# Ledger of designs, part 101: designed miniproteins, single chains, continued (4)

Each design is a single chain, and the fold is of that chain. pLDDT is the mean over its residues in the fold that is shown.

## One batch from the design tools (miniprotein)

Design m15730
Fold by ESMFold2-Fast:
Structure m15730 (fold): chain A 76 residues (1-76)
Amino acid sequence: MGKNLAEEIKNRIISLLQKPELTRSDYLEIKSSIDLLAKMGDLRYLPEILEAIKKYKGSDPRAQALIKKIEEYLSK
């Protein structure tokens, strides 16, 4: 469990979400990073990531899959 690593992963996800357009590779990196945070047991950053997705990419269909994934992790 790495406090700094989880924060760095969160910062990288938010940085990618702020790009004007998400590529398929960006989407897969964000998805894998969310899975990694959940596997590490560090769910504290998932609500912040969820709000960032809604703010920056709420209209992107691929972002809807990411929202659902985070909501599923937070419902456990």
Scores: mean pLDDT 79

Design m15732
Fold by ESMFold2-Fast:
Formats: structure tokens, C-alpha cells, sequence
Structure m15732 (fold): chain A 63 residues (1-63)
């Protein structure tokens, strides 16, 4: 559980950093905020889903 939380936080941090670099900072902030809210509520599956969606949006913005 703690290991899953650490991985989600690290990926959320990467989404925020890369989102700023590729010009979708506002959108990346929303994904990170949603992921943190799900982590706070204990819903790790939803937190992981939101982070994955953010990662996908970053890859789309890079093109």
C-alpha cells in the first residue's frame, strides 16, 4: 500500500513537471489534484487511473 502510494506520487510529480514543459500546465495540475484527492480518500485504483490519463495527455501534447 505505501509502495503503491509512493509510485503514484512520483508519477503525479512527473506529470506536473512534463505538463509544464509541453504547455499543458493547467491541465496537468488538475490531474495531479485529482490524484492527490483520491490518495487522501484511499482510492488508489482511481488515483492510478487519473495519473495514467495525465501521462497519456502529455504524450499527445508532445506531438
Amino acid sequence: DMERRKKIVKKAEEVLKKGKEVGIEKESVRYVQDALLYLDSGDLDKAEKVVREGEKKIKEAEK
Scores: mean pLDDT 81

Design m15733
Fold by ESMFold2-Fast:
Structure m15733 (fold): chain A 59 residues (1-59)
Amino acid sequence: ATYTEMSEENLKKLKEILTTKDPDKVQKLLAELFEKGELPPIEELEELAKKIEEEKKKK
């Protein structure tokens, strides 16, 4: 399709953000989604922020 709200590639990046344990990778993928304007809703962003913090602390 020529029009979709989120591309398959960006959806895969979002899933990777939610499942990865690498905080640097999460930051990189979030930056790419921000650049494309395909941000998840605020509650998802809060969950991702907590995950990044916990991963850096646990390391």
Scores: mean pLDDT 62

Design m15734
Fold by ESMFold2-Fast:
Structure m15734 (fold): chain A 73 residues (1-73)
Amino acid sequence: LSPRERAILELLKEHGPQSVAAIARALGQSKSTVRRTLRNLLDKGLIKEVAPNVYEALSSAEKVYESIQRIRE
């Protein structure tokens, strides 16, 4: 993971589901930069979108389960 990807994951694990705006404020980054990093984390199966522009970190077990679901179904 890049340092920025790790920072967002740690924020989501500590504070639960966060909006793009909340993450941008917490990390002092633009919303566009945060969205790009979130897209990379979604592609890696490390987070999920729980509401429009609101994201949550996946547990290791949940990540594995979703990866199996995508491959098999």
Scores: mean pLDDT 74

Design m15735
Fold by ESMFold2-Fast:
Structure m15735 (fold): chain A 67 residues (1-67)
Amino acid sequence: GPELEKLAQELLQALQAGDMESALKKAEELVDLLSKTSPFLGELSEEERKEWAETVVKVVQQRLAAK
């Protein structure tokens, strides 16, 4: 929903600013929101949330670099 799109925008802004700490924080919030809104994802462990957050940051960086 709109909250997911806002977090994605904030993640992009942090990455464009070179603020990796903020980018990872926003990615963790994004993963947490997805986990809570999807019954199929279930509740992720702390380790799984961090791993997914790092994956999201990496994918977004690759998409930005490919353009």
Scores: mean pLDDT 75

Design m15736
Fold by ESMFold2-Fast:
Structure m15736 (fold): chain A 64 residues (1-64)
Amino acid sequence: SRADEIVAALLARRDLDPEQIELARTQARVIVNAAEERRERGWAAPPSVQAEVDAVQTSLDAQA
């Protein structure tokens, strides 16, 4: 899934403990759902995987 792709890309950038991996999976699902809602509203094309990975990274850093 796209959420799994985002988590895999994030893991390629940094090492995460099991709790951080689970949090990243949760945040990735939230971002994917938000992108789907934007698509249903007819807003801009879906963001790239890199943009979604950056969003998850920002969310994790905000919770640190």
Scores: mean pLDDT 73

Design m15737
Fold by ESMFold2-Fast:
Structure m15737 (fold): chain A 65 residues (1-65)
Amino acid sequence: MEVEESWEAVAAEQAPAAGFPAPDGETHREERYDEETGKTILITYHTEQLPSGNVLVRKTTVTLD
């Protein structure tokens, strides 16, 4: 069982200028096939509303066997 995780934070400036619906604590999950390794990659996006009214989006990538 091989799991490697990377974490990347995306600031609110990369969100759309208007109408970005990012409720606090919501997660979005996507699965992608990696052709180089022949394994499935799980990509998880976590959205967080900040007290300043900005939105923080976090991206986690996990490789599945």
Scores: mean pLDDT 59

Design m15738
Fold by ESMFold2-Fast:
Structure m15738 (fold): chain A 62 residues (1-62)
Amino acid sequence: SLIEEAFELAAQGAEAERAGDLETAARYYSQARDLLSKAAGEDNWLVQELDRKLAEIEARLA
């Protein structure tokens, strides 16, 4: 399912973030965000959490 795949991608993003690979983490979180938004909608709290995480990582990459 889309939501199961999204959680797996978010977990891979978290692993990459812990390893310090912010570019890979952003890629996985972005994919998880897109799948969650399709499954649960843009106003879902998990989508909002991933948006915050992506903004944080993007700020660190800038």
Scores: mean pLDDT 84

Design m15739
Fold by ESMFold2-Fast:
Structure m15739 (fold): chain A 82 residues (1-82)
Amino acid sequence: SNAEKERERRRLDLEFEIGVLYVKAAVDLVITRKELAKGPSPELERKIAEVEKQIDLINKAEQAVREGRFDEAEKLIEELKK
């Protein structure tokens, strides 16, 4: 049905945006961890903590999509883009 196609499209769009955000966060985390391995840095440690908080929000958005809570997922994605 058209309603099922619209739900599927919204789900796929949200999954795509979540995937993009996750890849960006994962790349930042790897790069920052490699830099931190060269020596202690409070600035880099704060950046790691910030990226890990972003990953937590991404995981919450993914769970919301899985549970059909698309409005909540969309709100979390918008928060991540700020």
Scores: mean pLDDT 88

Design m15740
Fold by ESMFold2-Fast:
Structure m15740 (fold): chain A 97 residues (1-97)
Amino acid sequence: MEEAKRKARELAEEAARYAREAALPVSEEEAERLEELLLKAGEAIVAGDTSKAAALATAAALLGVGLAIETEDEELAERVVEAALEAVRLVDEAIKV
């Protein structure tokens, strides 16, 4: 269904925005990488490649954990990890629509 693909794209875009905003105070470059990985996950869902979408979302979560290790602000680190994990959850939800 056209609507299912639109919903999946919207969820992936929401995940990308959420993760980028959380990571931006730590590293602009890595925030952009997080956004790119999650947007590519959305494209994979639309293409019907759910395995690729899951792999890309997992890569984004691992990048988020790496960013948390680099920051000296423990509260910011926790928010980046939580945002990356929430992004994975949103992509998983998008795969299921």
Scores: mean pLDDT 74

Design m15741
Fold by ESMFold2-Fast:
Structure m15741 (fold): chain A 62 residues (1-62)
Amino acid sequence: MEKVKEEAEKVLKLAEKLNPALQDRVRQQIETLLKKLDEGEISEELAVEALRNMARSLEAYL
């Protein structure tokens, strides 16, 4: 879904401001989320919500 990709890209851009270890952690969290979505374990709406929450957390940290 296009929205999921857009939200994931936004989170990855925010993570670029973090140190490499934290960038890897964020990337792994996104990959796990996308895998669960692909396997039908979560809905697209839930995936978008989770990615938005990740972006919000990163913005608060930065």
Scores: mean pLDDT 79

Design m15742
Fold by ESMFold2-Fast:
Structure m15742 (fold): chain A 62 residues (1-62)
Amino acid sequence: ALAYYNRGNIYFKQGNYQEAIEDYTKAIELNPNFAEAYYNRGNAKLLIGDTEGAIEDYKAAL
């Protein structure tokens, strides 16, 4: 979980939001209670225009 999350953060910092979403998704698959991965995936989704998916991820992060 953590390794995918860390790589997702690197992609996010580089502006590679789609690759970040893929890595955050893998982190969540391995740890469904990974609140920070949901939150950061929501942020990446918002930046690519997926407002609906972002809202769902923010709710899951709570």
Scores: mean pLDDT 85

Design m15743
Fold by ESMFold2-Fast:
Structure m15743 (fold): chain A 61 residues (1-61)
Amino acid sequence: SEEFIEAWDYADTLARRLIDEEGLSPEEAIARVREELKQRGFSDEVIDAVVRALELKYGRE
């Protein structure tokens, strides 16, 4: 959806900056991004989808 694309572009940019420039762990960065998306009024369905995608991209093995 269009909402997902907008949320993902914002979230991916922010997560990369938090990890690369601020030194946050992927878990900390993803938690911060979740709160930011919620504050911006994205739907819970879109937030959950974006968080899952961030976990796959930056996440834990």
Scores: mean pLDDT 84

Design m15744
Fold by ESMFold2-Fast:
Structure m15744 (fold): chain A 78 residues (1-78)
Amino acid sequence: YLKEAEAAYKKAIELKPDFAEAHNNLGNVLASQGKYDEALKEYAEAINLKPDFAEAYNNLGALLASQGKYDEALDIYK
């Protein structure tokens, strides 16, 4: 379930903090739990670690748009 997935990705990040995919996946799990601010931070870290990570950009933009933060969603590519 989602809390078990959250714990697993957090453990992966503890073992390898620069693992961009784990940050992106943790963001997905957090967003599905309604933890939107935490999810945004994890997607942002995935992008910081891997600037060409298209999936993380898409996830961040979609989450910002869903919260009515349209200007911020547009700025993720700037």
Scores: mean pLDDT 76

Design m15745
Fold by ESMFold2-Fast:
Parts: sequence; C-alpha cells; structure tokens
Structure m15745 (fold): chain A 58 residues (1-58)
Amino acid sequence: SEVSRIAKELGVPERYVRAALTLLEAGFSEEQVVQYLVREGGLSEEKARALVEAAKKL
C-alpha cells in the first residue's frame, strides 16, 4: 500500500502516515499536521514536512 511505501521511505511508523492522512482529510492545515507530528509523534520538523508532502500526493 502507499502507506507502507511512505513509512519505509521516510523511516517512520505507519501509524504516523495514517495520522497525517486522517488529519489532512479532516481539514487541518499542513502547518497544524506538521506541529502534531513533531509534538505528539516526536518526528523532526524535516521528517514531518516530508510526510505531509507525501500524504498530500495520495
């Protein structure tokens, strides 16, 4: 699946990829999703931004 591909490519757990997709689909802004992934997910800002960009292409 695309979720598994993105998770492997970015070195993040699939749950964070699913969380990013869910939040974007719910209407949260890119900046809000990045801040969620950094603060709650413990991702670096660079990885969080890359994940949001990848999720937007789905």
Scores: mean pLDDT 86

Design m15746
Fold by ESMFold2-Fast:
Structure m15746 (fold): chain A 82 residues (1-82)
Amino acid sequence: APTQEQIDEDVLIALALIEISITKLALERNVPMSVEEIKRTIERLEKLKEQLKSLGTPDAERVAKEIEEVIKKLREKLKENE
């Protein structure tokens, strides 16, 4: 049976993957986002990235790297909108 620690890791990874997927889709579809919405999304993703890095597992590290790529794209979009 999964332990509480494994459930907590799996939940964090699942939440991160959902946020990544929504953000990637919004970027790919060129959905209009305000500067404030982009900044809030970056802040949430940075927090998720740091939490995943703190887990130190290969799966968490992989997802953290995917978050870094999405943050990079959001920062590029932010420069276009400023």
Scores: mean pLDDT 80

Design m15747
Fold by ESMFold2-Fast:
Structure m15747 (fold): chain A 70 residues (1-70)
Amino acid sequence: AEELLNEVYRLAKEAGEAYLKGDYKKAIELLKEAIRKAEELAEKAPELKEVAEKAKKEAEEALKEVEEKL
């Protein structure tokens, strides 16, 4: 569970860094991966569901913002 949670946060951070560099395609790919792993975290670790759902929502909102820049 911890490894998956750490991956979600790492992917979100890397997506933010890609966005700041203007690499919107890379940011989109990283955000989609973060969303996928957050969904897995919510399914596999119900005790972390609230954290996982919040991370997923934040990543989905960020994804929409980045896609508007393409």
Scores: mean pLDDT 81

Design m15748
Fold by ESMFold2-Fast:
Structure m15748 (fold): chain A 82 residues (1-82)
Amino acid sequence: SAELEQLIQRYVEQINQAKNVEEAIKILEDGAEAAAERYSLEEARQLISAMTLQASAKFPSDTREIGNAAARAQKAVQEKIA
């Protein structure tokens, strides 16, 4: 939906403005929670995937930490929606 696309763009832009990986992970976690309130599991996963790709591109030395945060966020969304 257009609303989901706009949400994805906003969170990806926020991650692109993050000063460090800790800030990027916080934005990713906040975005996942926001998506879990209003969207399906698959749509929330789309947002998490987009945020994870942007964070990994911006902080390539922290890809493992970002991946671990994304996995935790996906689990939290699954448990909240399911």
Scores: mean pLDDT 87

Design m15749
Fold by ESMFold2-Fast:
Structure m15749 (fold): chain A 64 residues (1-64)
Amino acid sequence: SNLERALRELREEMRVAEVPEEEIERRIAELEELGKEDPEAALREALREQIELSVEILKRIVLG
């Protein structure tokens, strides 16, 4: 599903951003739980966090 793919991509992005594995697992579990009730909201949140992490990674590269 779109949500499963987004959560997989978010997990990978969080690892690149050096987020602790415990925090990654906790956040993904929260989004999976939200996805059981509202898969559209869970997908929106996963995509929003991916964008925020991408911006953070770019800041580290560009700004030092």
Scores: mean pLDDT 84

Design m15750
Fold by ESMFold2-Fast:
Structure m15750 (fold): chain A 68 residues (1-68)
Amino acid sequence: SHMEKARELFEEANRALQAGDYDRPAELVEEAGKHLAEYYRQQGKIDEAEKVLEDSRAAAEALRRHAA
């Protein structure tokens, strides 16, 4: 399921951050956001899906800035 995949990817990103790995968390967060957005689209929640994609992109950019 898209929700389960999103959860797994967010958990992987969090574990990477806790381990001091800043190379992958941004990409993992963006991937998780795409799965979560697809879950909301399947529920007919188009506005929520768009917000999730935007929020995930912003979070990934913040992670990239922190890593630099």
Scores: mean pLDDT 82

Design m15751
Fold by ESMFold2-Fast:
Structure m15751 (fold): chain A 63 residues (1-63)
Amino acid sequence: SREELEERLEELEREGVLAAAQGDYARVADILREMAELYEELGKHEKAARLRAEADRLAQLSR
């Protein structure tokens, strides 16, 4: 349901903030990709595309 997707997005946002604070760019990139999939399910294609682009950018900073 929409509410379940929104709750999962809130959980992922909290995880992303913690990962970013720790400098774990690989984890942030993974979280952004998961969020993008959920936004696609919500029909928010532009938001999903922006998150995928940010994930790709952050992945370049991690090896």
Scores: mean pLDDT 85

Design m15752
Fold by ESMFold2-Fast:
Structure m15752 (fold): chain A 88 residues (1-88)
Amino acid sequence: SATSLSPEQQAEVDLALATMELALYRKLLPKFVKEKNKEGLEDMYKAAQRAIDAARRALEQGVPGAEETLRWAEKTLEEIKKAYEEVK
């Protein structure tokens, strides 16, 4: 029998996946700016929004480290917005 994940466990998994995706995109930020890749920056913006949403759900479920991850994702979103404005 498969054990279903609790809401807290699901929030932990979702947070881990979303933060890993955003961390990978963060490494691409200088490349996307150099290449004027607006589509790549938009995809990165969406990844940051997913990480914020996942961190908020994790915080609601009492997942340790969720507040720190939320702050990191929010700061990363601001960096992406600035990069998007720089890409003409």
Scores: mean pLDDT 85

Design m15753
Fold by ESMFold2-Fast:
Structure m15753 (fold): chain A 76 residues (1-76)
Amino acid sequence: LEEFIELIRKAVEAIEAGDKEKALEYLEKAKELAKDFPRAVELLERAMEAVRAGDKETAIELAEQAGVQAVIESAA
């Protein structure tokens, strides 16, 4: 989970910087780590779509929600 949370943080930083390529790379790596948490994966996929669409606000919100959701699913 520590590595996953770090990837979410890096993805948000890349989104804020406007670096779509790095943002998508970090989100894809986070998705691989969260593969057993289906709700977190769905949120990450939506975040990646928002990055591709250029919607920084939605992308950041979805990536942060995915981080919280993975913590919840990992505790269940």
Scores: mean pLDDT 81

Design m15754
Fold by ESMFold2-Fast:
Structure m15754 (fold): chain A 54 residues (1-54)
Amino acid sequence: PATFAAERYARYIALKKVIEGKKVEVTNPAVRDRAEALGDIEAKKLKEEMEKLK
C-alpha cells in the first residue's frame, strides 16, 4: 500500500542528484532551488508515511 511513497522517494533521489550536479542538466539556480525544495518536501512526506506503516 506504500507504492506512492516509494515513487515519491525515487523522485526525491532524482531531485537530490539534480541539486548535487550528479548527471544533472540544471543551470538555472531558481530551478535548482525548486528541485531542492520539492525533494525536501517529498522526503518529509515519505518519512511520515513510513512512520505510519510501522
Scores: mean pLDDT 60

Design m15755
Fold by ESMFold2-Fast:
Structure m15755 (fold): chain A 73 residues (1-73)
Amino acid sequence: MVFERARNSRRLAEIVAEKTGDEKAREAAERIEEALRNGDEEAAQEYSERAWKAVLELPGDAAFEAILELAEE
């Protein structure tokens, strides 16, 4: 379900932002939360895709560690 995936994407982006200070990850998390509050399924999907793109663009182990931490939740 889009909203469930968006919640996971928001948490992933939030973890990345907390670990790395990545502004794009923090912004994506905030935009996803806004979309979820408004019930905007299309925006939630678009911002989730942006969050994943930002995570995957991180060098080294940062993206992997964030994904692993989310998977253990």
Scores: mean pLDDT 74

Design m15756
Fold by ESMFold2-Fast:
Structure m15756 (fold): chain A 75 residues (1-75)
Amino acid sequence: MEIDYDNAAATLYIALGNVDLKRGDYEGAIETYEKAIEKYPDSPLVPEAYRNLAIAYEKLGDTEKAQEYRAKAEA
């Protein structure tokens, strides 16, 4: 059975972004989630990354980007 290292790595990036988001480091969370999406675009975790990007941008006051990422999470 092949080990899905890409899925495991994507999970770690999302977890790191979630830690940044939880501590209020919204800029760091955005950077980490964007890296996850760029490196692992086919990951089933990408919609979660988009939802959390929307939350981070909303907390920074960028409501336009927050809406864009919410739409991407729905797609």
Scores: mean pLDDT 80

Design m15757
Fold by ESMFold2-Fast:
Structure m15757 (fold): chain A 122 residues (1-122)
Amino acid sequence: SELEEVERLVEELEAAIAAGDRARAEAVAKELARFLDSPDPRVAALAAEALARYTSAFGETPELLEAARKAAASPDPGVRAAGIELLAVMALQGNEEARRLLIEALRSTNHPEAIAMAESLE
């Protein structure tokens, strides 16, 4: 199942991060990014949390930024939430494009708390 696959990849990523193995962590992160568009919100959330940990340890890649952008624009609320979470971590790490995309995604939700968060980031 996708849940079993993402759980296995999360464990592999955590092991690679603990070992300082950037190349292995990057390869696993690339596989995890495929689960950001999962219709199962548990799978999408686990992938986003794992990719957030990767980004905090090693920084973002252009491929992860694109995956986060696509997820944040998803019509599926669970996938959108996962993308927003990943964009938020990238923005906190100083990525200006991720900050811009985060603001756009938060404003597009039509939720007052999300709009207030977007305004605080400008």
Scores: mean pLDDT 81

Design m15759
Fold by ESMFold2-Fast:
Structure m15759 (fold): chain A 100 residues (1-100)
Amino acid sequence: SNKPPIVELGFLKKAKEGEEVTLRAFVGGSSSEDIEVKWLVDGKELKNVKTSERVKLPDGSYSLFSEVKVKYDKNKKYAVEVTHSSLSQPLTVEFDPSKN
């Protein structure tokens, strides 16, 4: 069974009043380095994204981190779209603040 990549979303730094939120995605479990990550807000791509180099984990899989600074709006939907050669279609994971 080809296991899909693991995607975890969270706050790297929570906003205080007057501060920006840093959202972070971890993507791991990939069989190769060709991981692509996009950040979406209400389905629209964000352009101010910072993505790490791909790193090889001890189990032989590849991982990366992706971060974006936003003025967090609880009425907007934040998501990460992951593409990889092992996926027949992009994997989209919505940010859920109740799990962070």
Scores: mean pLDDT 76

Design m15760
Fold by ESMFold2-Fast:
Structure m15760 (fold): chain A 68 residues (1-68)
Amino acid sequence: MELGRERTLEPVRAVRYAREELPESEEKRELLERAREEGRRLLELIERTMPESEEKRRLVEELERGLA
């Protein structure tokens, strides 16, 4: 499975877009919920599949911050 950095950070970018671009609405709420769910799944996949490394720690940290 390809865990390219750009693909892995896609949920983070979606959360940022929703927070910065969208007004408070059902659309924003749904996008945020979906992006957080995708990010959570990716975070779980990274924790399970990647060995402990600086790259893994950076990806996990970026996902956790971006999804918060």
Scores: mean pLDDT 73

Design m15761
Fold by ESMFold2-Fast:
Structure m15761 (fold): chain A 85 residues (1-85)
Amino acid sequence: METQEQIDADIETALAIIAGVLVGREPDPEKAYETAKRVLKFLAEKGYSKEALQAAIDAAVHNAPSEEVREAIRKAGEEVLKEFE
């Protein structure tokens, strides 16, 4: 049986993944970098876990339309994760 805490954690991860997918849809690498950095920082400030942030980064990279966008998202993700480590 799911507890409220487990449901909240599942929702957190799901929302992080959705945010990552949306970030990955930006076709401009510079805008993708800025959007990824902003979104990931916002989620971290809201108390999202490092695991949820990593899931968002992975989802964004997986949905990215080009190699340049994938590199931009990975760079933004690494910078944010280092800041919150």
Scores: mean pLDDT 76

Design m15762
Fold by ESMFold2-Fast:
Parts: C-alpha cells; structure tokens; sequence
Structure m15762 (fold): chain A 58 residues (1-58)
C-alpha cells in the first residue's frame, strides 16, 4: 500500500513532466538498471489507479 501511495503521489505531482521522467527511466533500463524497470512499472500502475480512483472517488 505504501508503495502504491508513493507512486500515485509522484504521478500526481509530475503529470506535466511524465514524458521526460519516463524517457530518463527507459534510458536507465537500457543500462540494465532493475530499479528503473520497477519504477516504470509502478508509474504505469499509478496511472491506472489514478484513473480508477477518480471514477470511484476513493
């Protein structure tokens, strides 16, 4: 739950910079950074959760 909250908050704060952040993380993944791969997955999950929670007002 805390991980979900952290990435959801990060997503909300950085919506206008997400393309740049994703590009930077993708570059790190190409350099075999497992943390960057994990963070990319969490940001995608955060996007899905954000849209879902907006619908459910949770």
Amino acid sequence: SKIKEKYLEFYKKNKDKLDEIVAELQRRVERNDPRARFELAQLKIAEIIYKYEKEKKK
Scores: mean pLDDT 77

Design m15763
Fold by ESMFold2-Fast:
Order: C-alpha cells, then structure tokens, then sequence
Structure m15763 (fold): chain A 61 residues (1-61)
C-alpha cells in the first residue's frame, strides 16, 4: 500500500546514504510506474539531501 511505502521511505531519512539508495532502488523497481510513489520518492530524496547536503544519490534503475 502507499502507506507502507511512505513509512519505509520516511525511515530512509535516518539511514546511511548507501542504505537509502538501496531502499529507494527497491521501491522504484517495484512501484516506479506509480506516479504517487515516484513523487513520494522524489520528496524523500529532497528531504534527505536537506539533512545531508554532502550526500550523493546515484540510482541504478
């Protein structure tokens, strides 16, 4: 469900850069065609980078 995806993505804000990329890649691989999931993932990347400005996010999708 979208609620479960949201909760999993929110947890990435407390993860390492490598762990966050892994979770995002799994979510986008399974649900990347859903525009709501894609928008939520973009929002979480933005929030992560706001907290970790030196982080580099490279997704292999």
Amino acid sequence: SLEEVRERLEATLELSEEEMIEVLTEILRKYGSDPEVLALAKEMVHRYLSRHPDAVIRLKV
Scores: mean pLDDT 76

Design m15764
Fold by ESMFold2-Fast:
Order: C-alpha cells, then sequence, then structure tokens
Structure m15764 (fold): chain A 74 residues (1-74)
C-alpha cells in the first residue's frame, strides 16, 4: 500500500496521540504538522477510504489495519 509522506506522518501522529492518551483531532493534526485543516481533512478522508483510520465524533483513531501499518513504517 503506497502512502504519501503526509499520510505517513498523520498515521504516526494518531498512533502517538493514542499511546499518550490524547485525542487526535483535525485541528490538532493541522497544528502539529504546520498545514491547513483542509489539507489534514482530505488526508484523513483518504486514510478512511483505505480502512486505516476511523472517526469517533471529533476524534480520529487508528483501525487494527492502521496500527499494523504504522508498525511497519517505524
Amino acid sequence: MELSPLEEKVLKLIAKADEMGVEATIQGLASALGVSRKTVSRTVRRLEERGLVERKGRTIRLTEKGRALVKELE
């Protein structure tokens, strides 16, 4: 599965937020990455289409497939 550098960074940040007990949000990811909320929202949508993340209200979480992929990227 081919990920863009931004998709990879977003997945890694969501994984780190989950490990630290912090909510990953579109706004939080945009601030951490220094990109617009629109850019993060489009990136998250692509990751959802790939089954790598899911939305729970305002919070974005990794699926089991997403967690497995992040382990391969580290």
Scores: mean pLDDT 82

Design m15765
Fold by ESMFold2-Fast:
Structure m15765 (fold): chain A 84 residues (1-84)
Amino acid sequence: AELAAQAAEYLGKALEAVAKSASDDAVAEVAAHALGALGAIALGDKETAIALLDKALAIVREHASPEAVAVAEANFRKVKELVE
């Protein structure tokens, strides 16, 4: 629960940045993968969490502004550090 709460804060910051430049459909896809990653973190499934974060980041890189991509990359890196 503690790690998932910290991860949720970082993922929320990433989604807020993405939502300013990406379509609602792209934001929904990123949010779905981020929520899946939070579930995996809560279960201790590091491999699934990292895979879902990488999928979310790929969507961000395709659909968001360069500024939003930088914020998302920084926040997703913080989540990966938490689950190491």
Scores: mean pLDDT 85

Design m15766
Fold by ESMFold2-Fast:
Structure m15766 (fold): chain A 94 residues (1-94)
Amino acid sequence: DVEKNLQEQMDFTEKILEELEKIPETKELTKKLREKIEEALKNGDFEELSQIQAVVTLSYDLYQQGKNAKGVLEAFLESEDSDGIREKMKELLK
């Protein structure tokens, strides 16, 4: 069931976003990510939704390690394409 799988993916992403909202440095960025999720859903952009889930998961993992969670989210939000996101993430993980 494609719709059920999408809903489960969205529920998982929302739970991680709720955790990032509790972090002062990422709170404003989670609002922008929610806006991107709504736009991606409206446009049927499942690739964008998948990328948002991956970025949010990585950001939270970095936060738990005491690393730059904010930088990962900012790099994603400022990137014009998926290749740009990848390169910016490599710099932030150094």
Scores: mean pLDDT 74

Design m15767
Fold by ESMFold2-Fast:
Structure m15767 (fold): chain A 61 residues (1-61)
Amino acid sequence: MESRWNLTGLSEEQKAELKAKGKELEEEMLARHRAGEDFDAVYAETLARSKEALAEVKAKA
């Protein structure tokens, strides 16, 4: 996996929330890429937002 989240210690509810957020970020990344935005810039922003989502979910664990 290119993006591995450490899901250890997370509940099923937290994992579901993280998956939902991950899908939204992936769809946004693909939409921006299709719109002709720079791949590296879009990927870097998506990765940062993914890390923020993981940190938010973990803070509640």
Scores: mean pLDDT 72

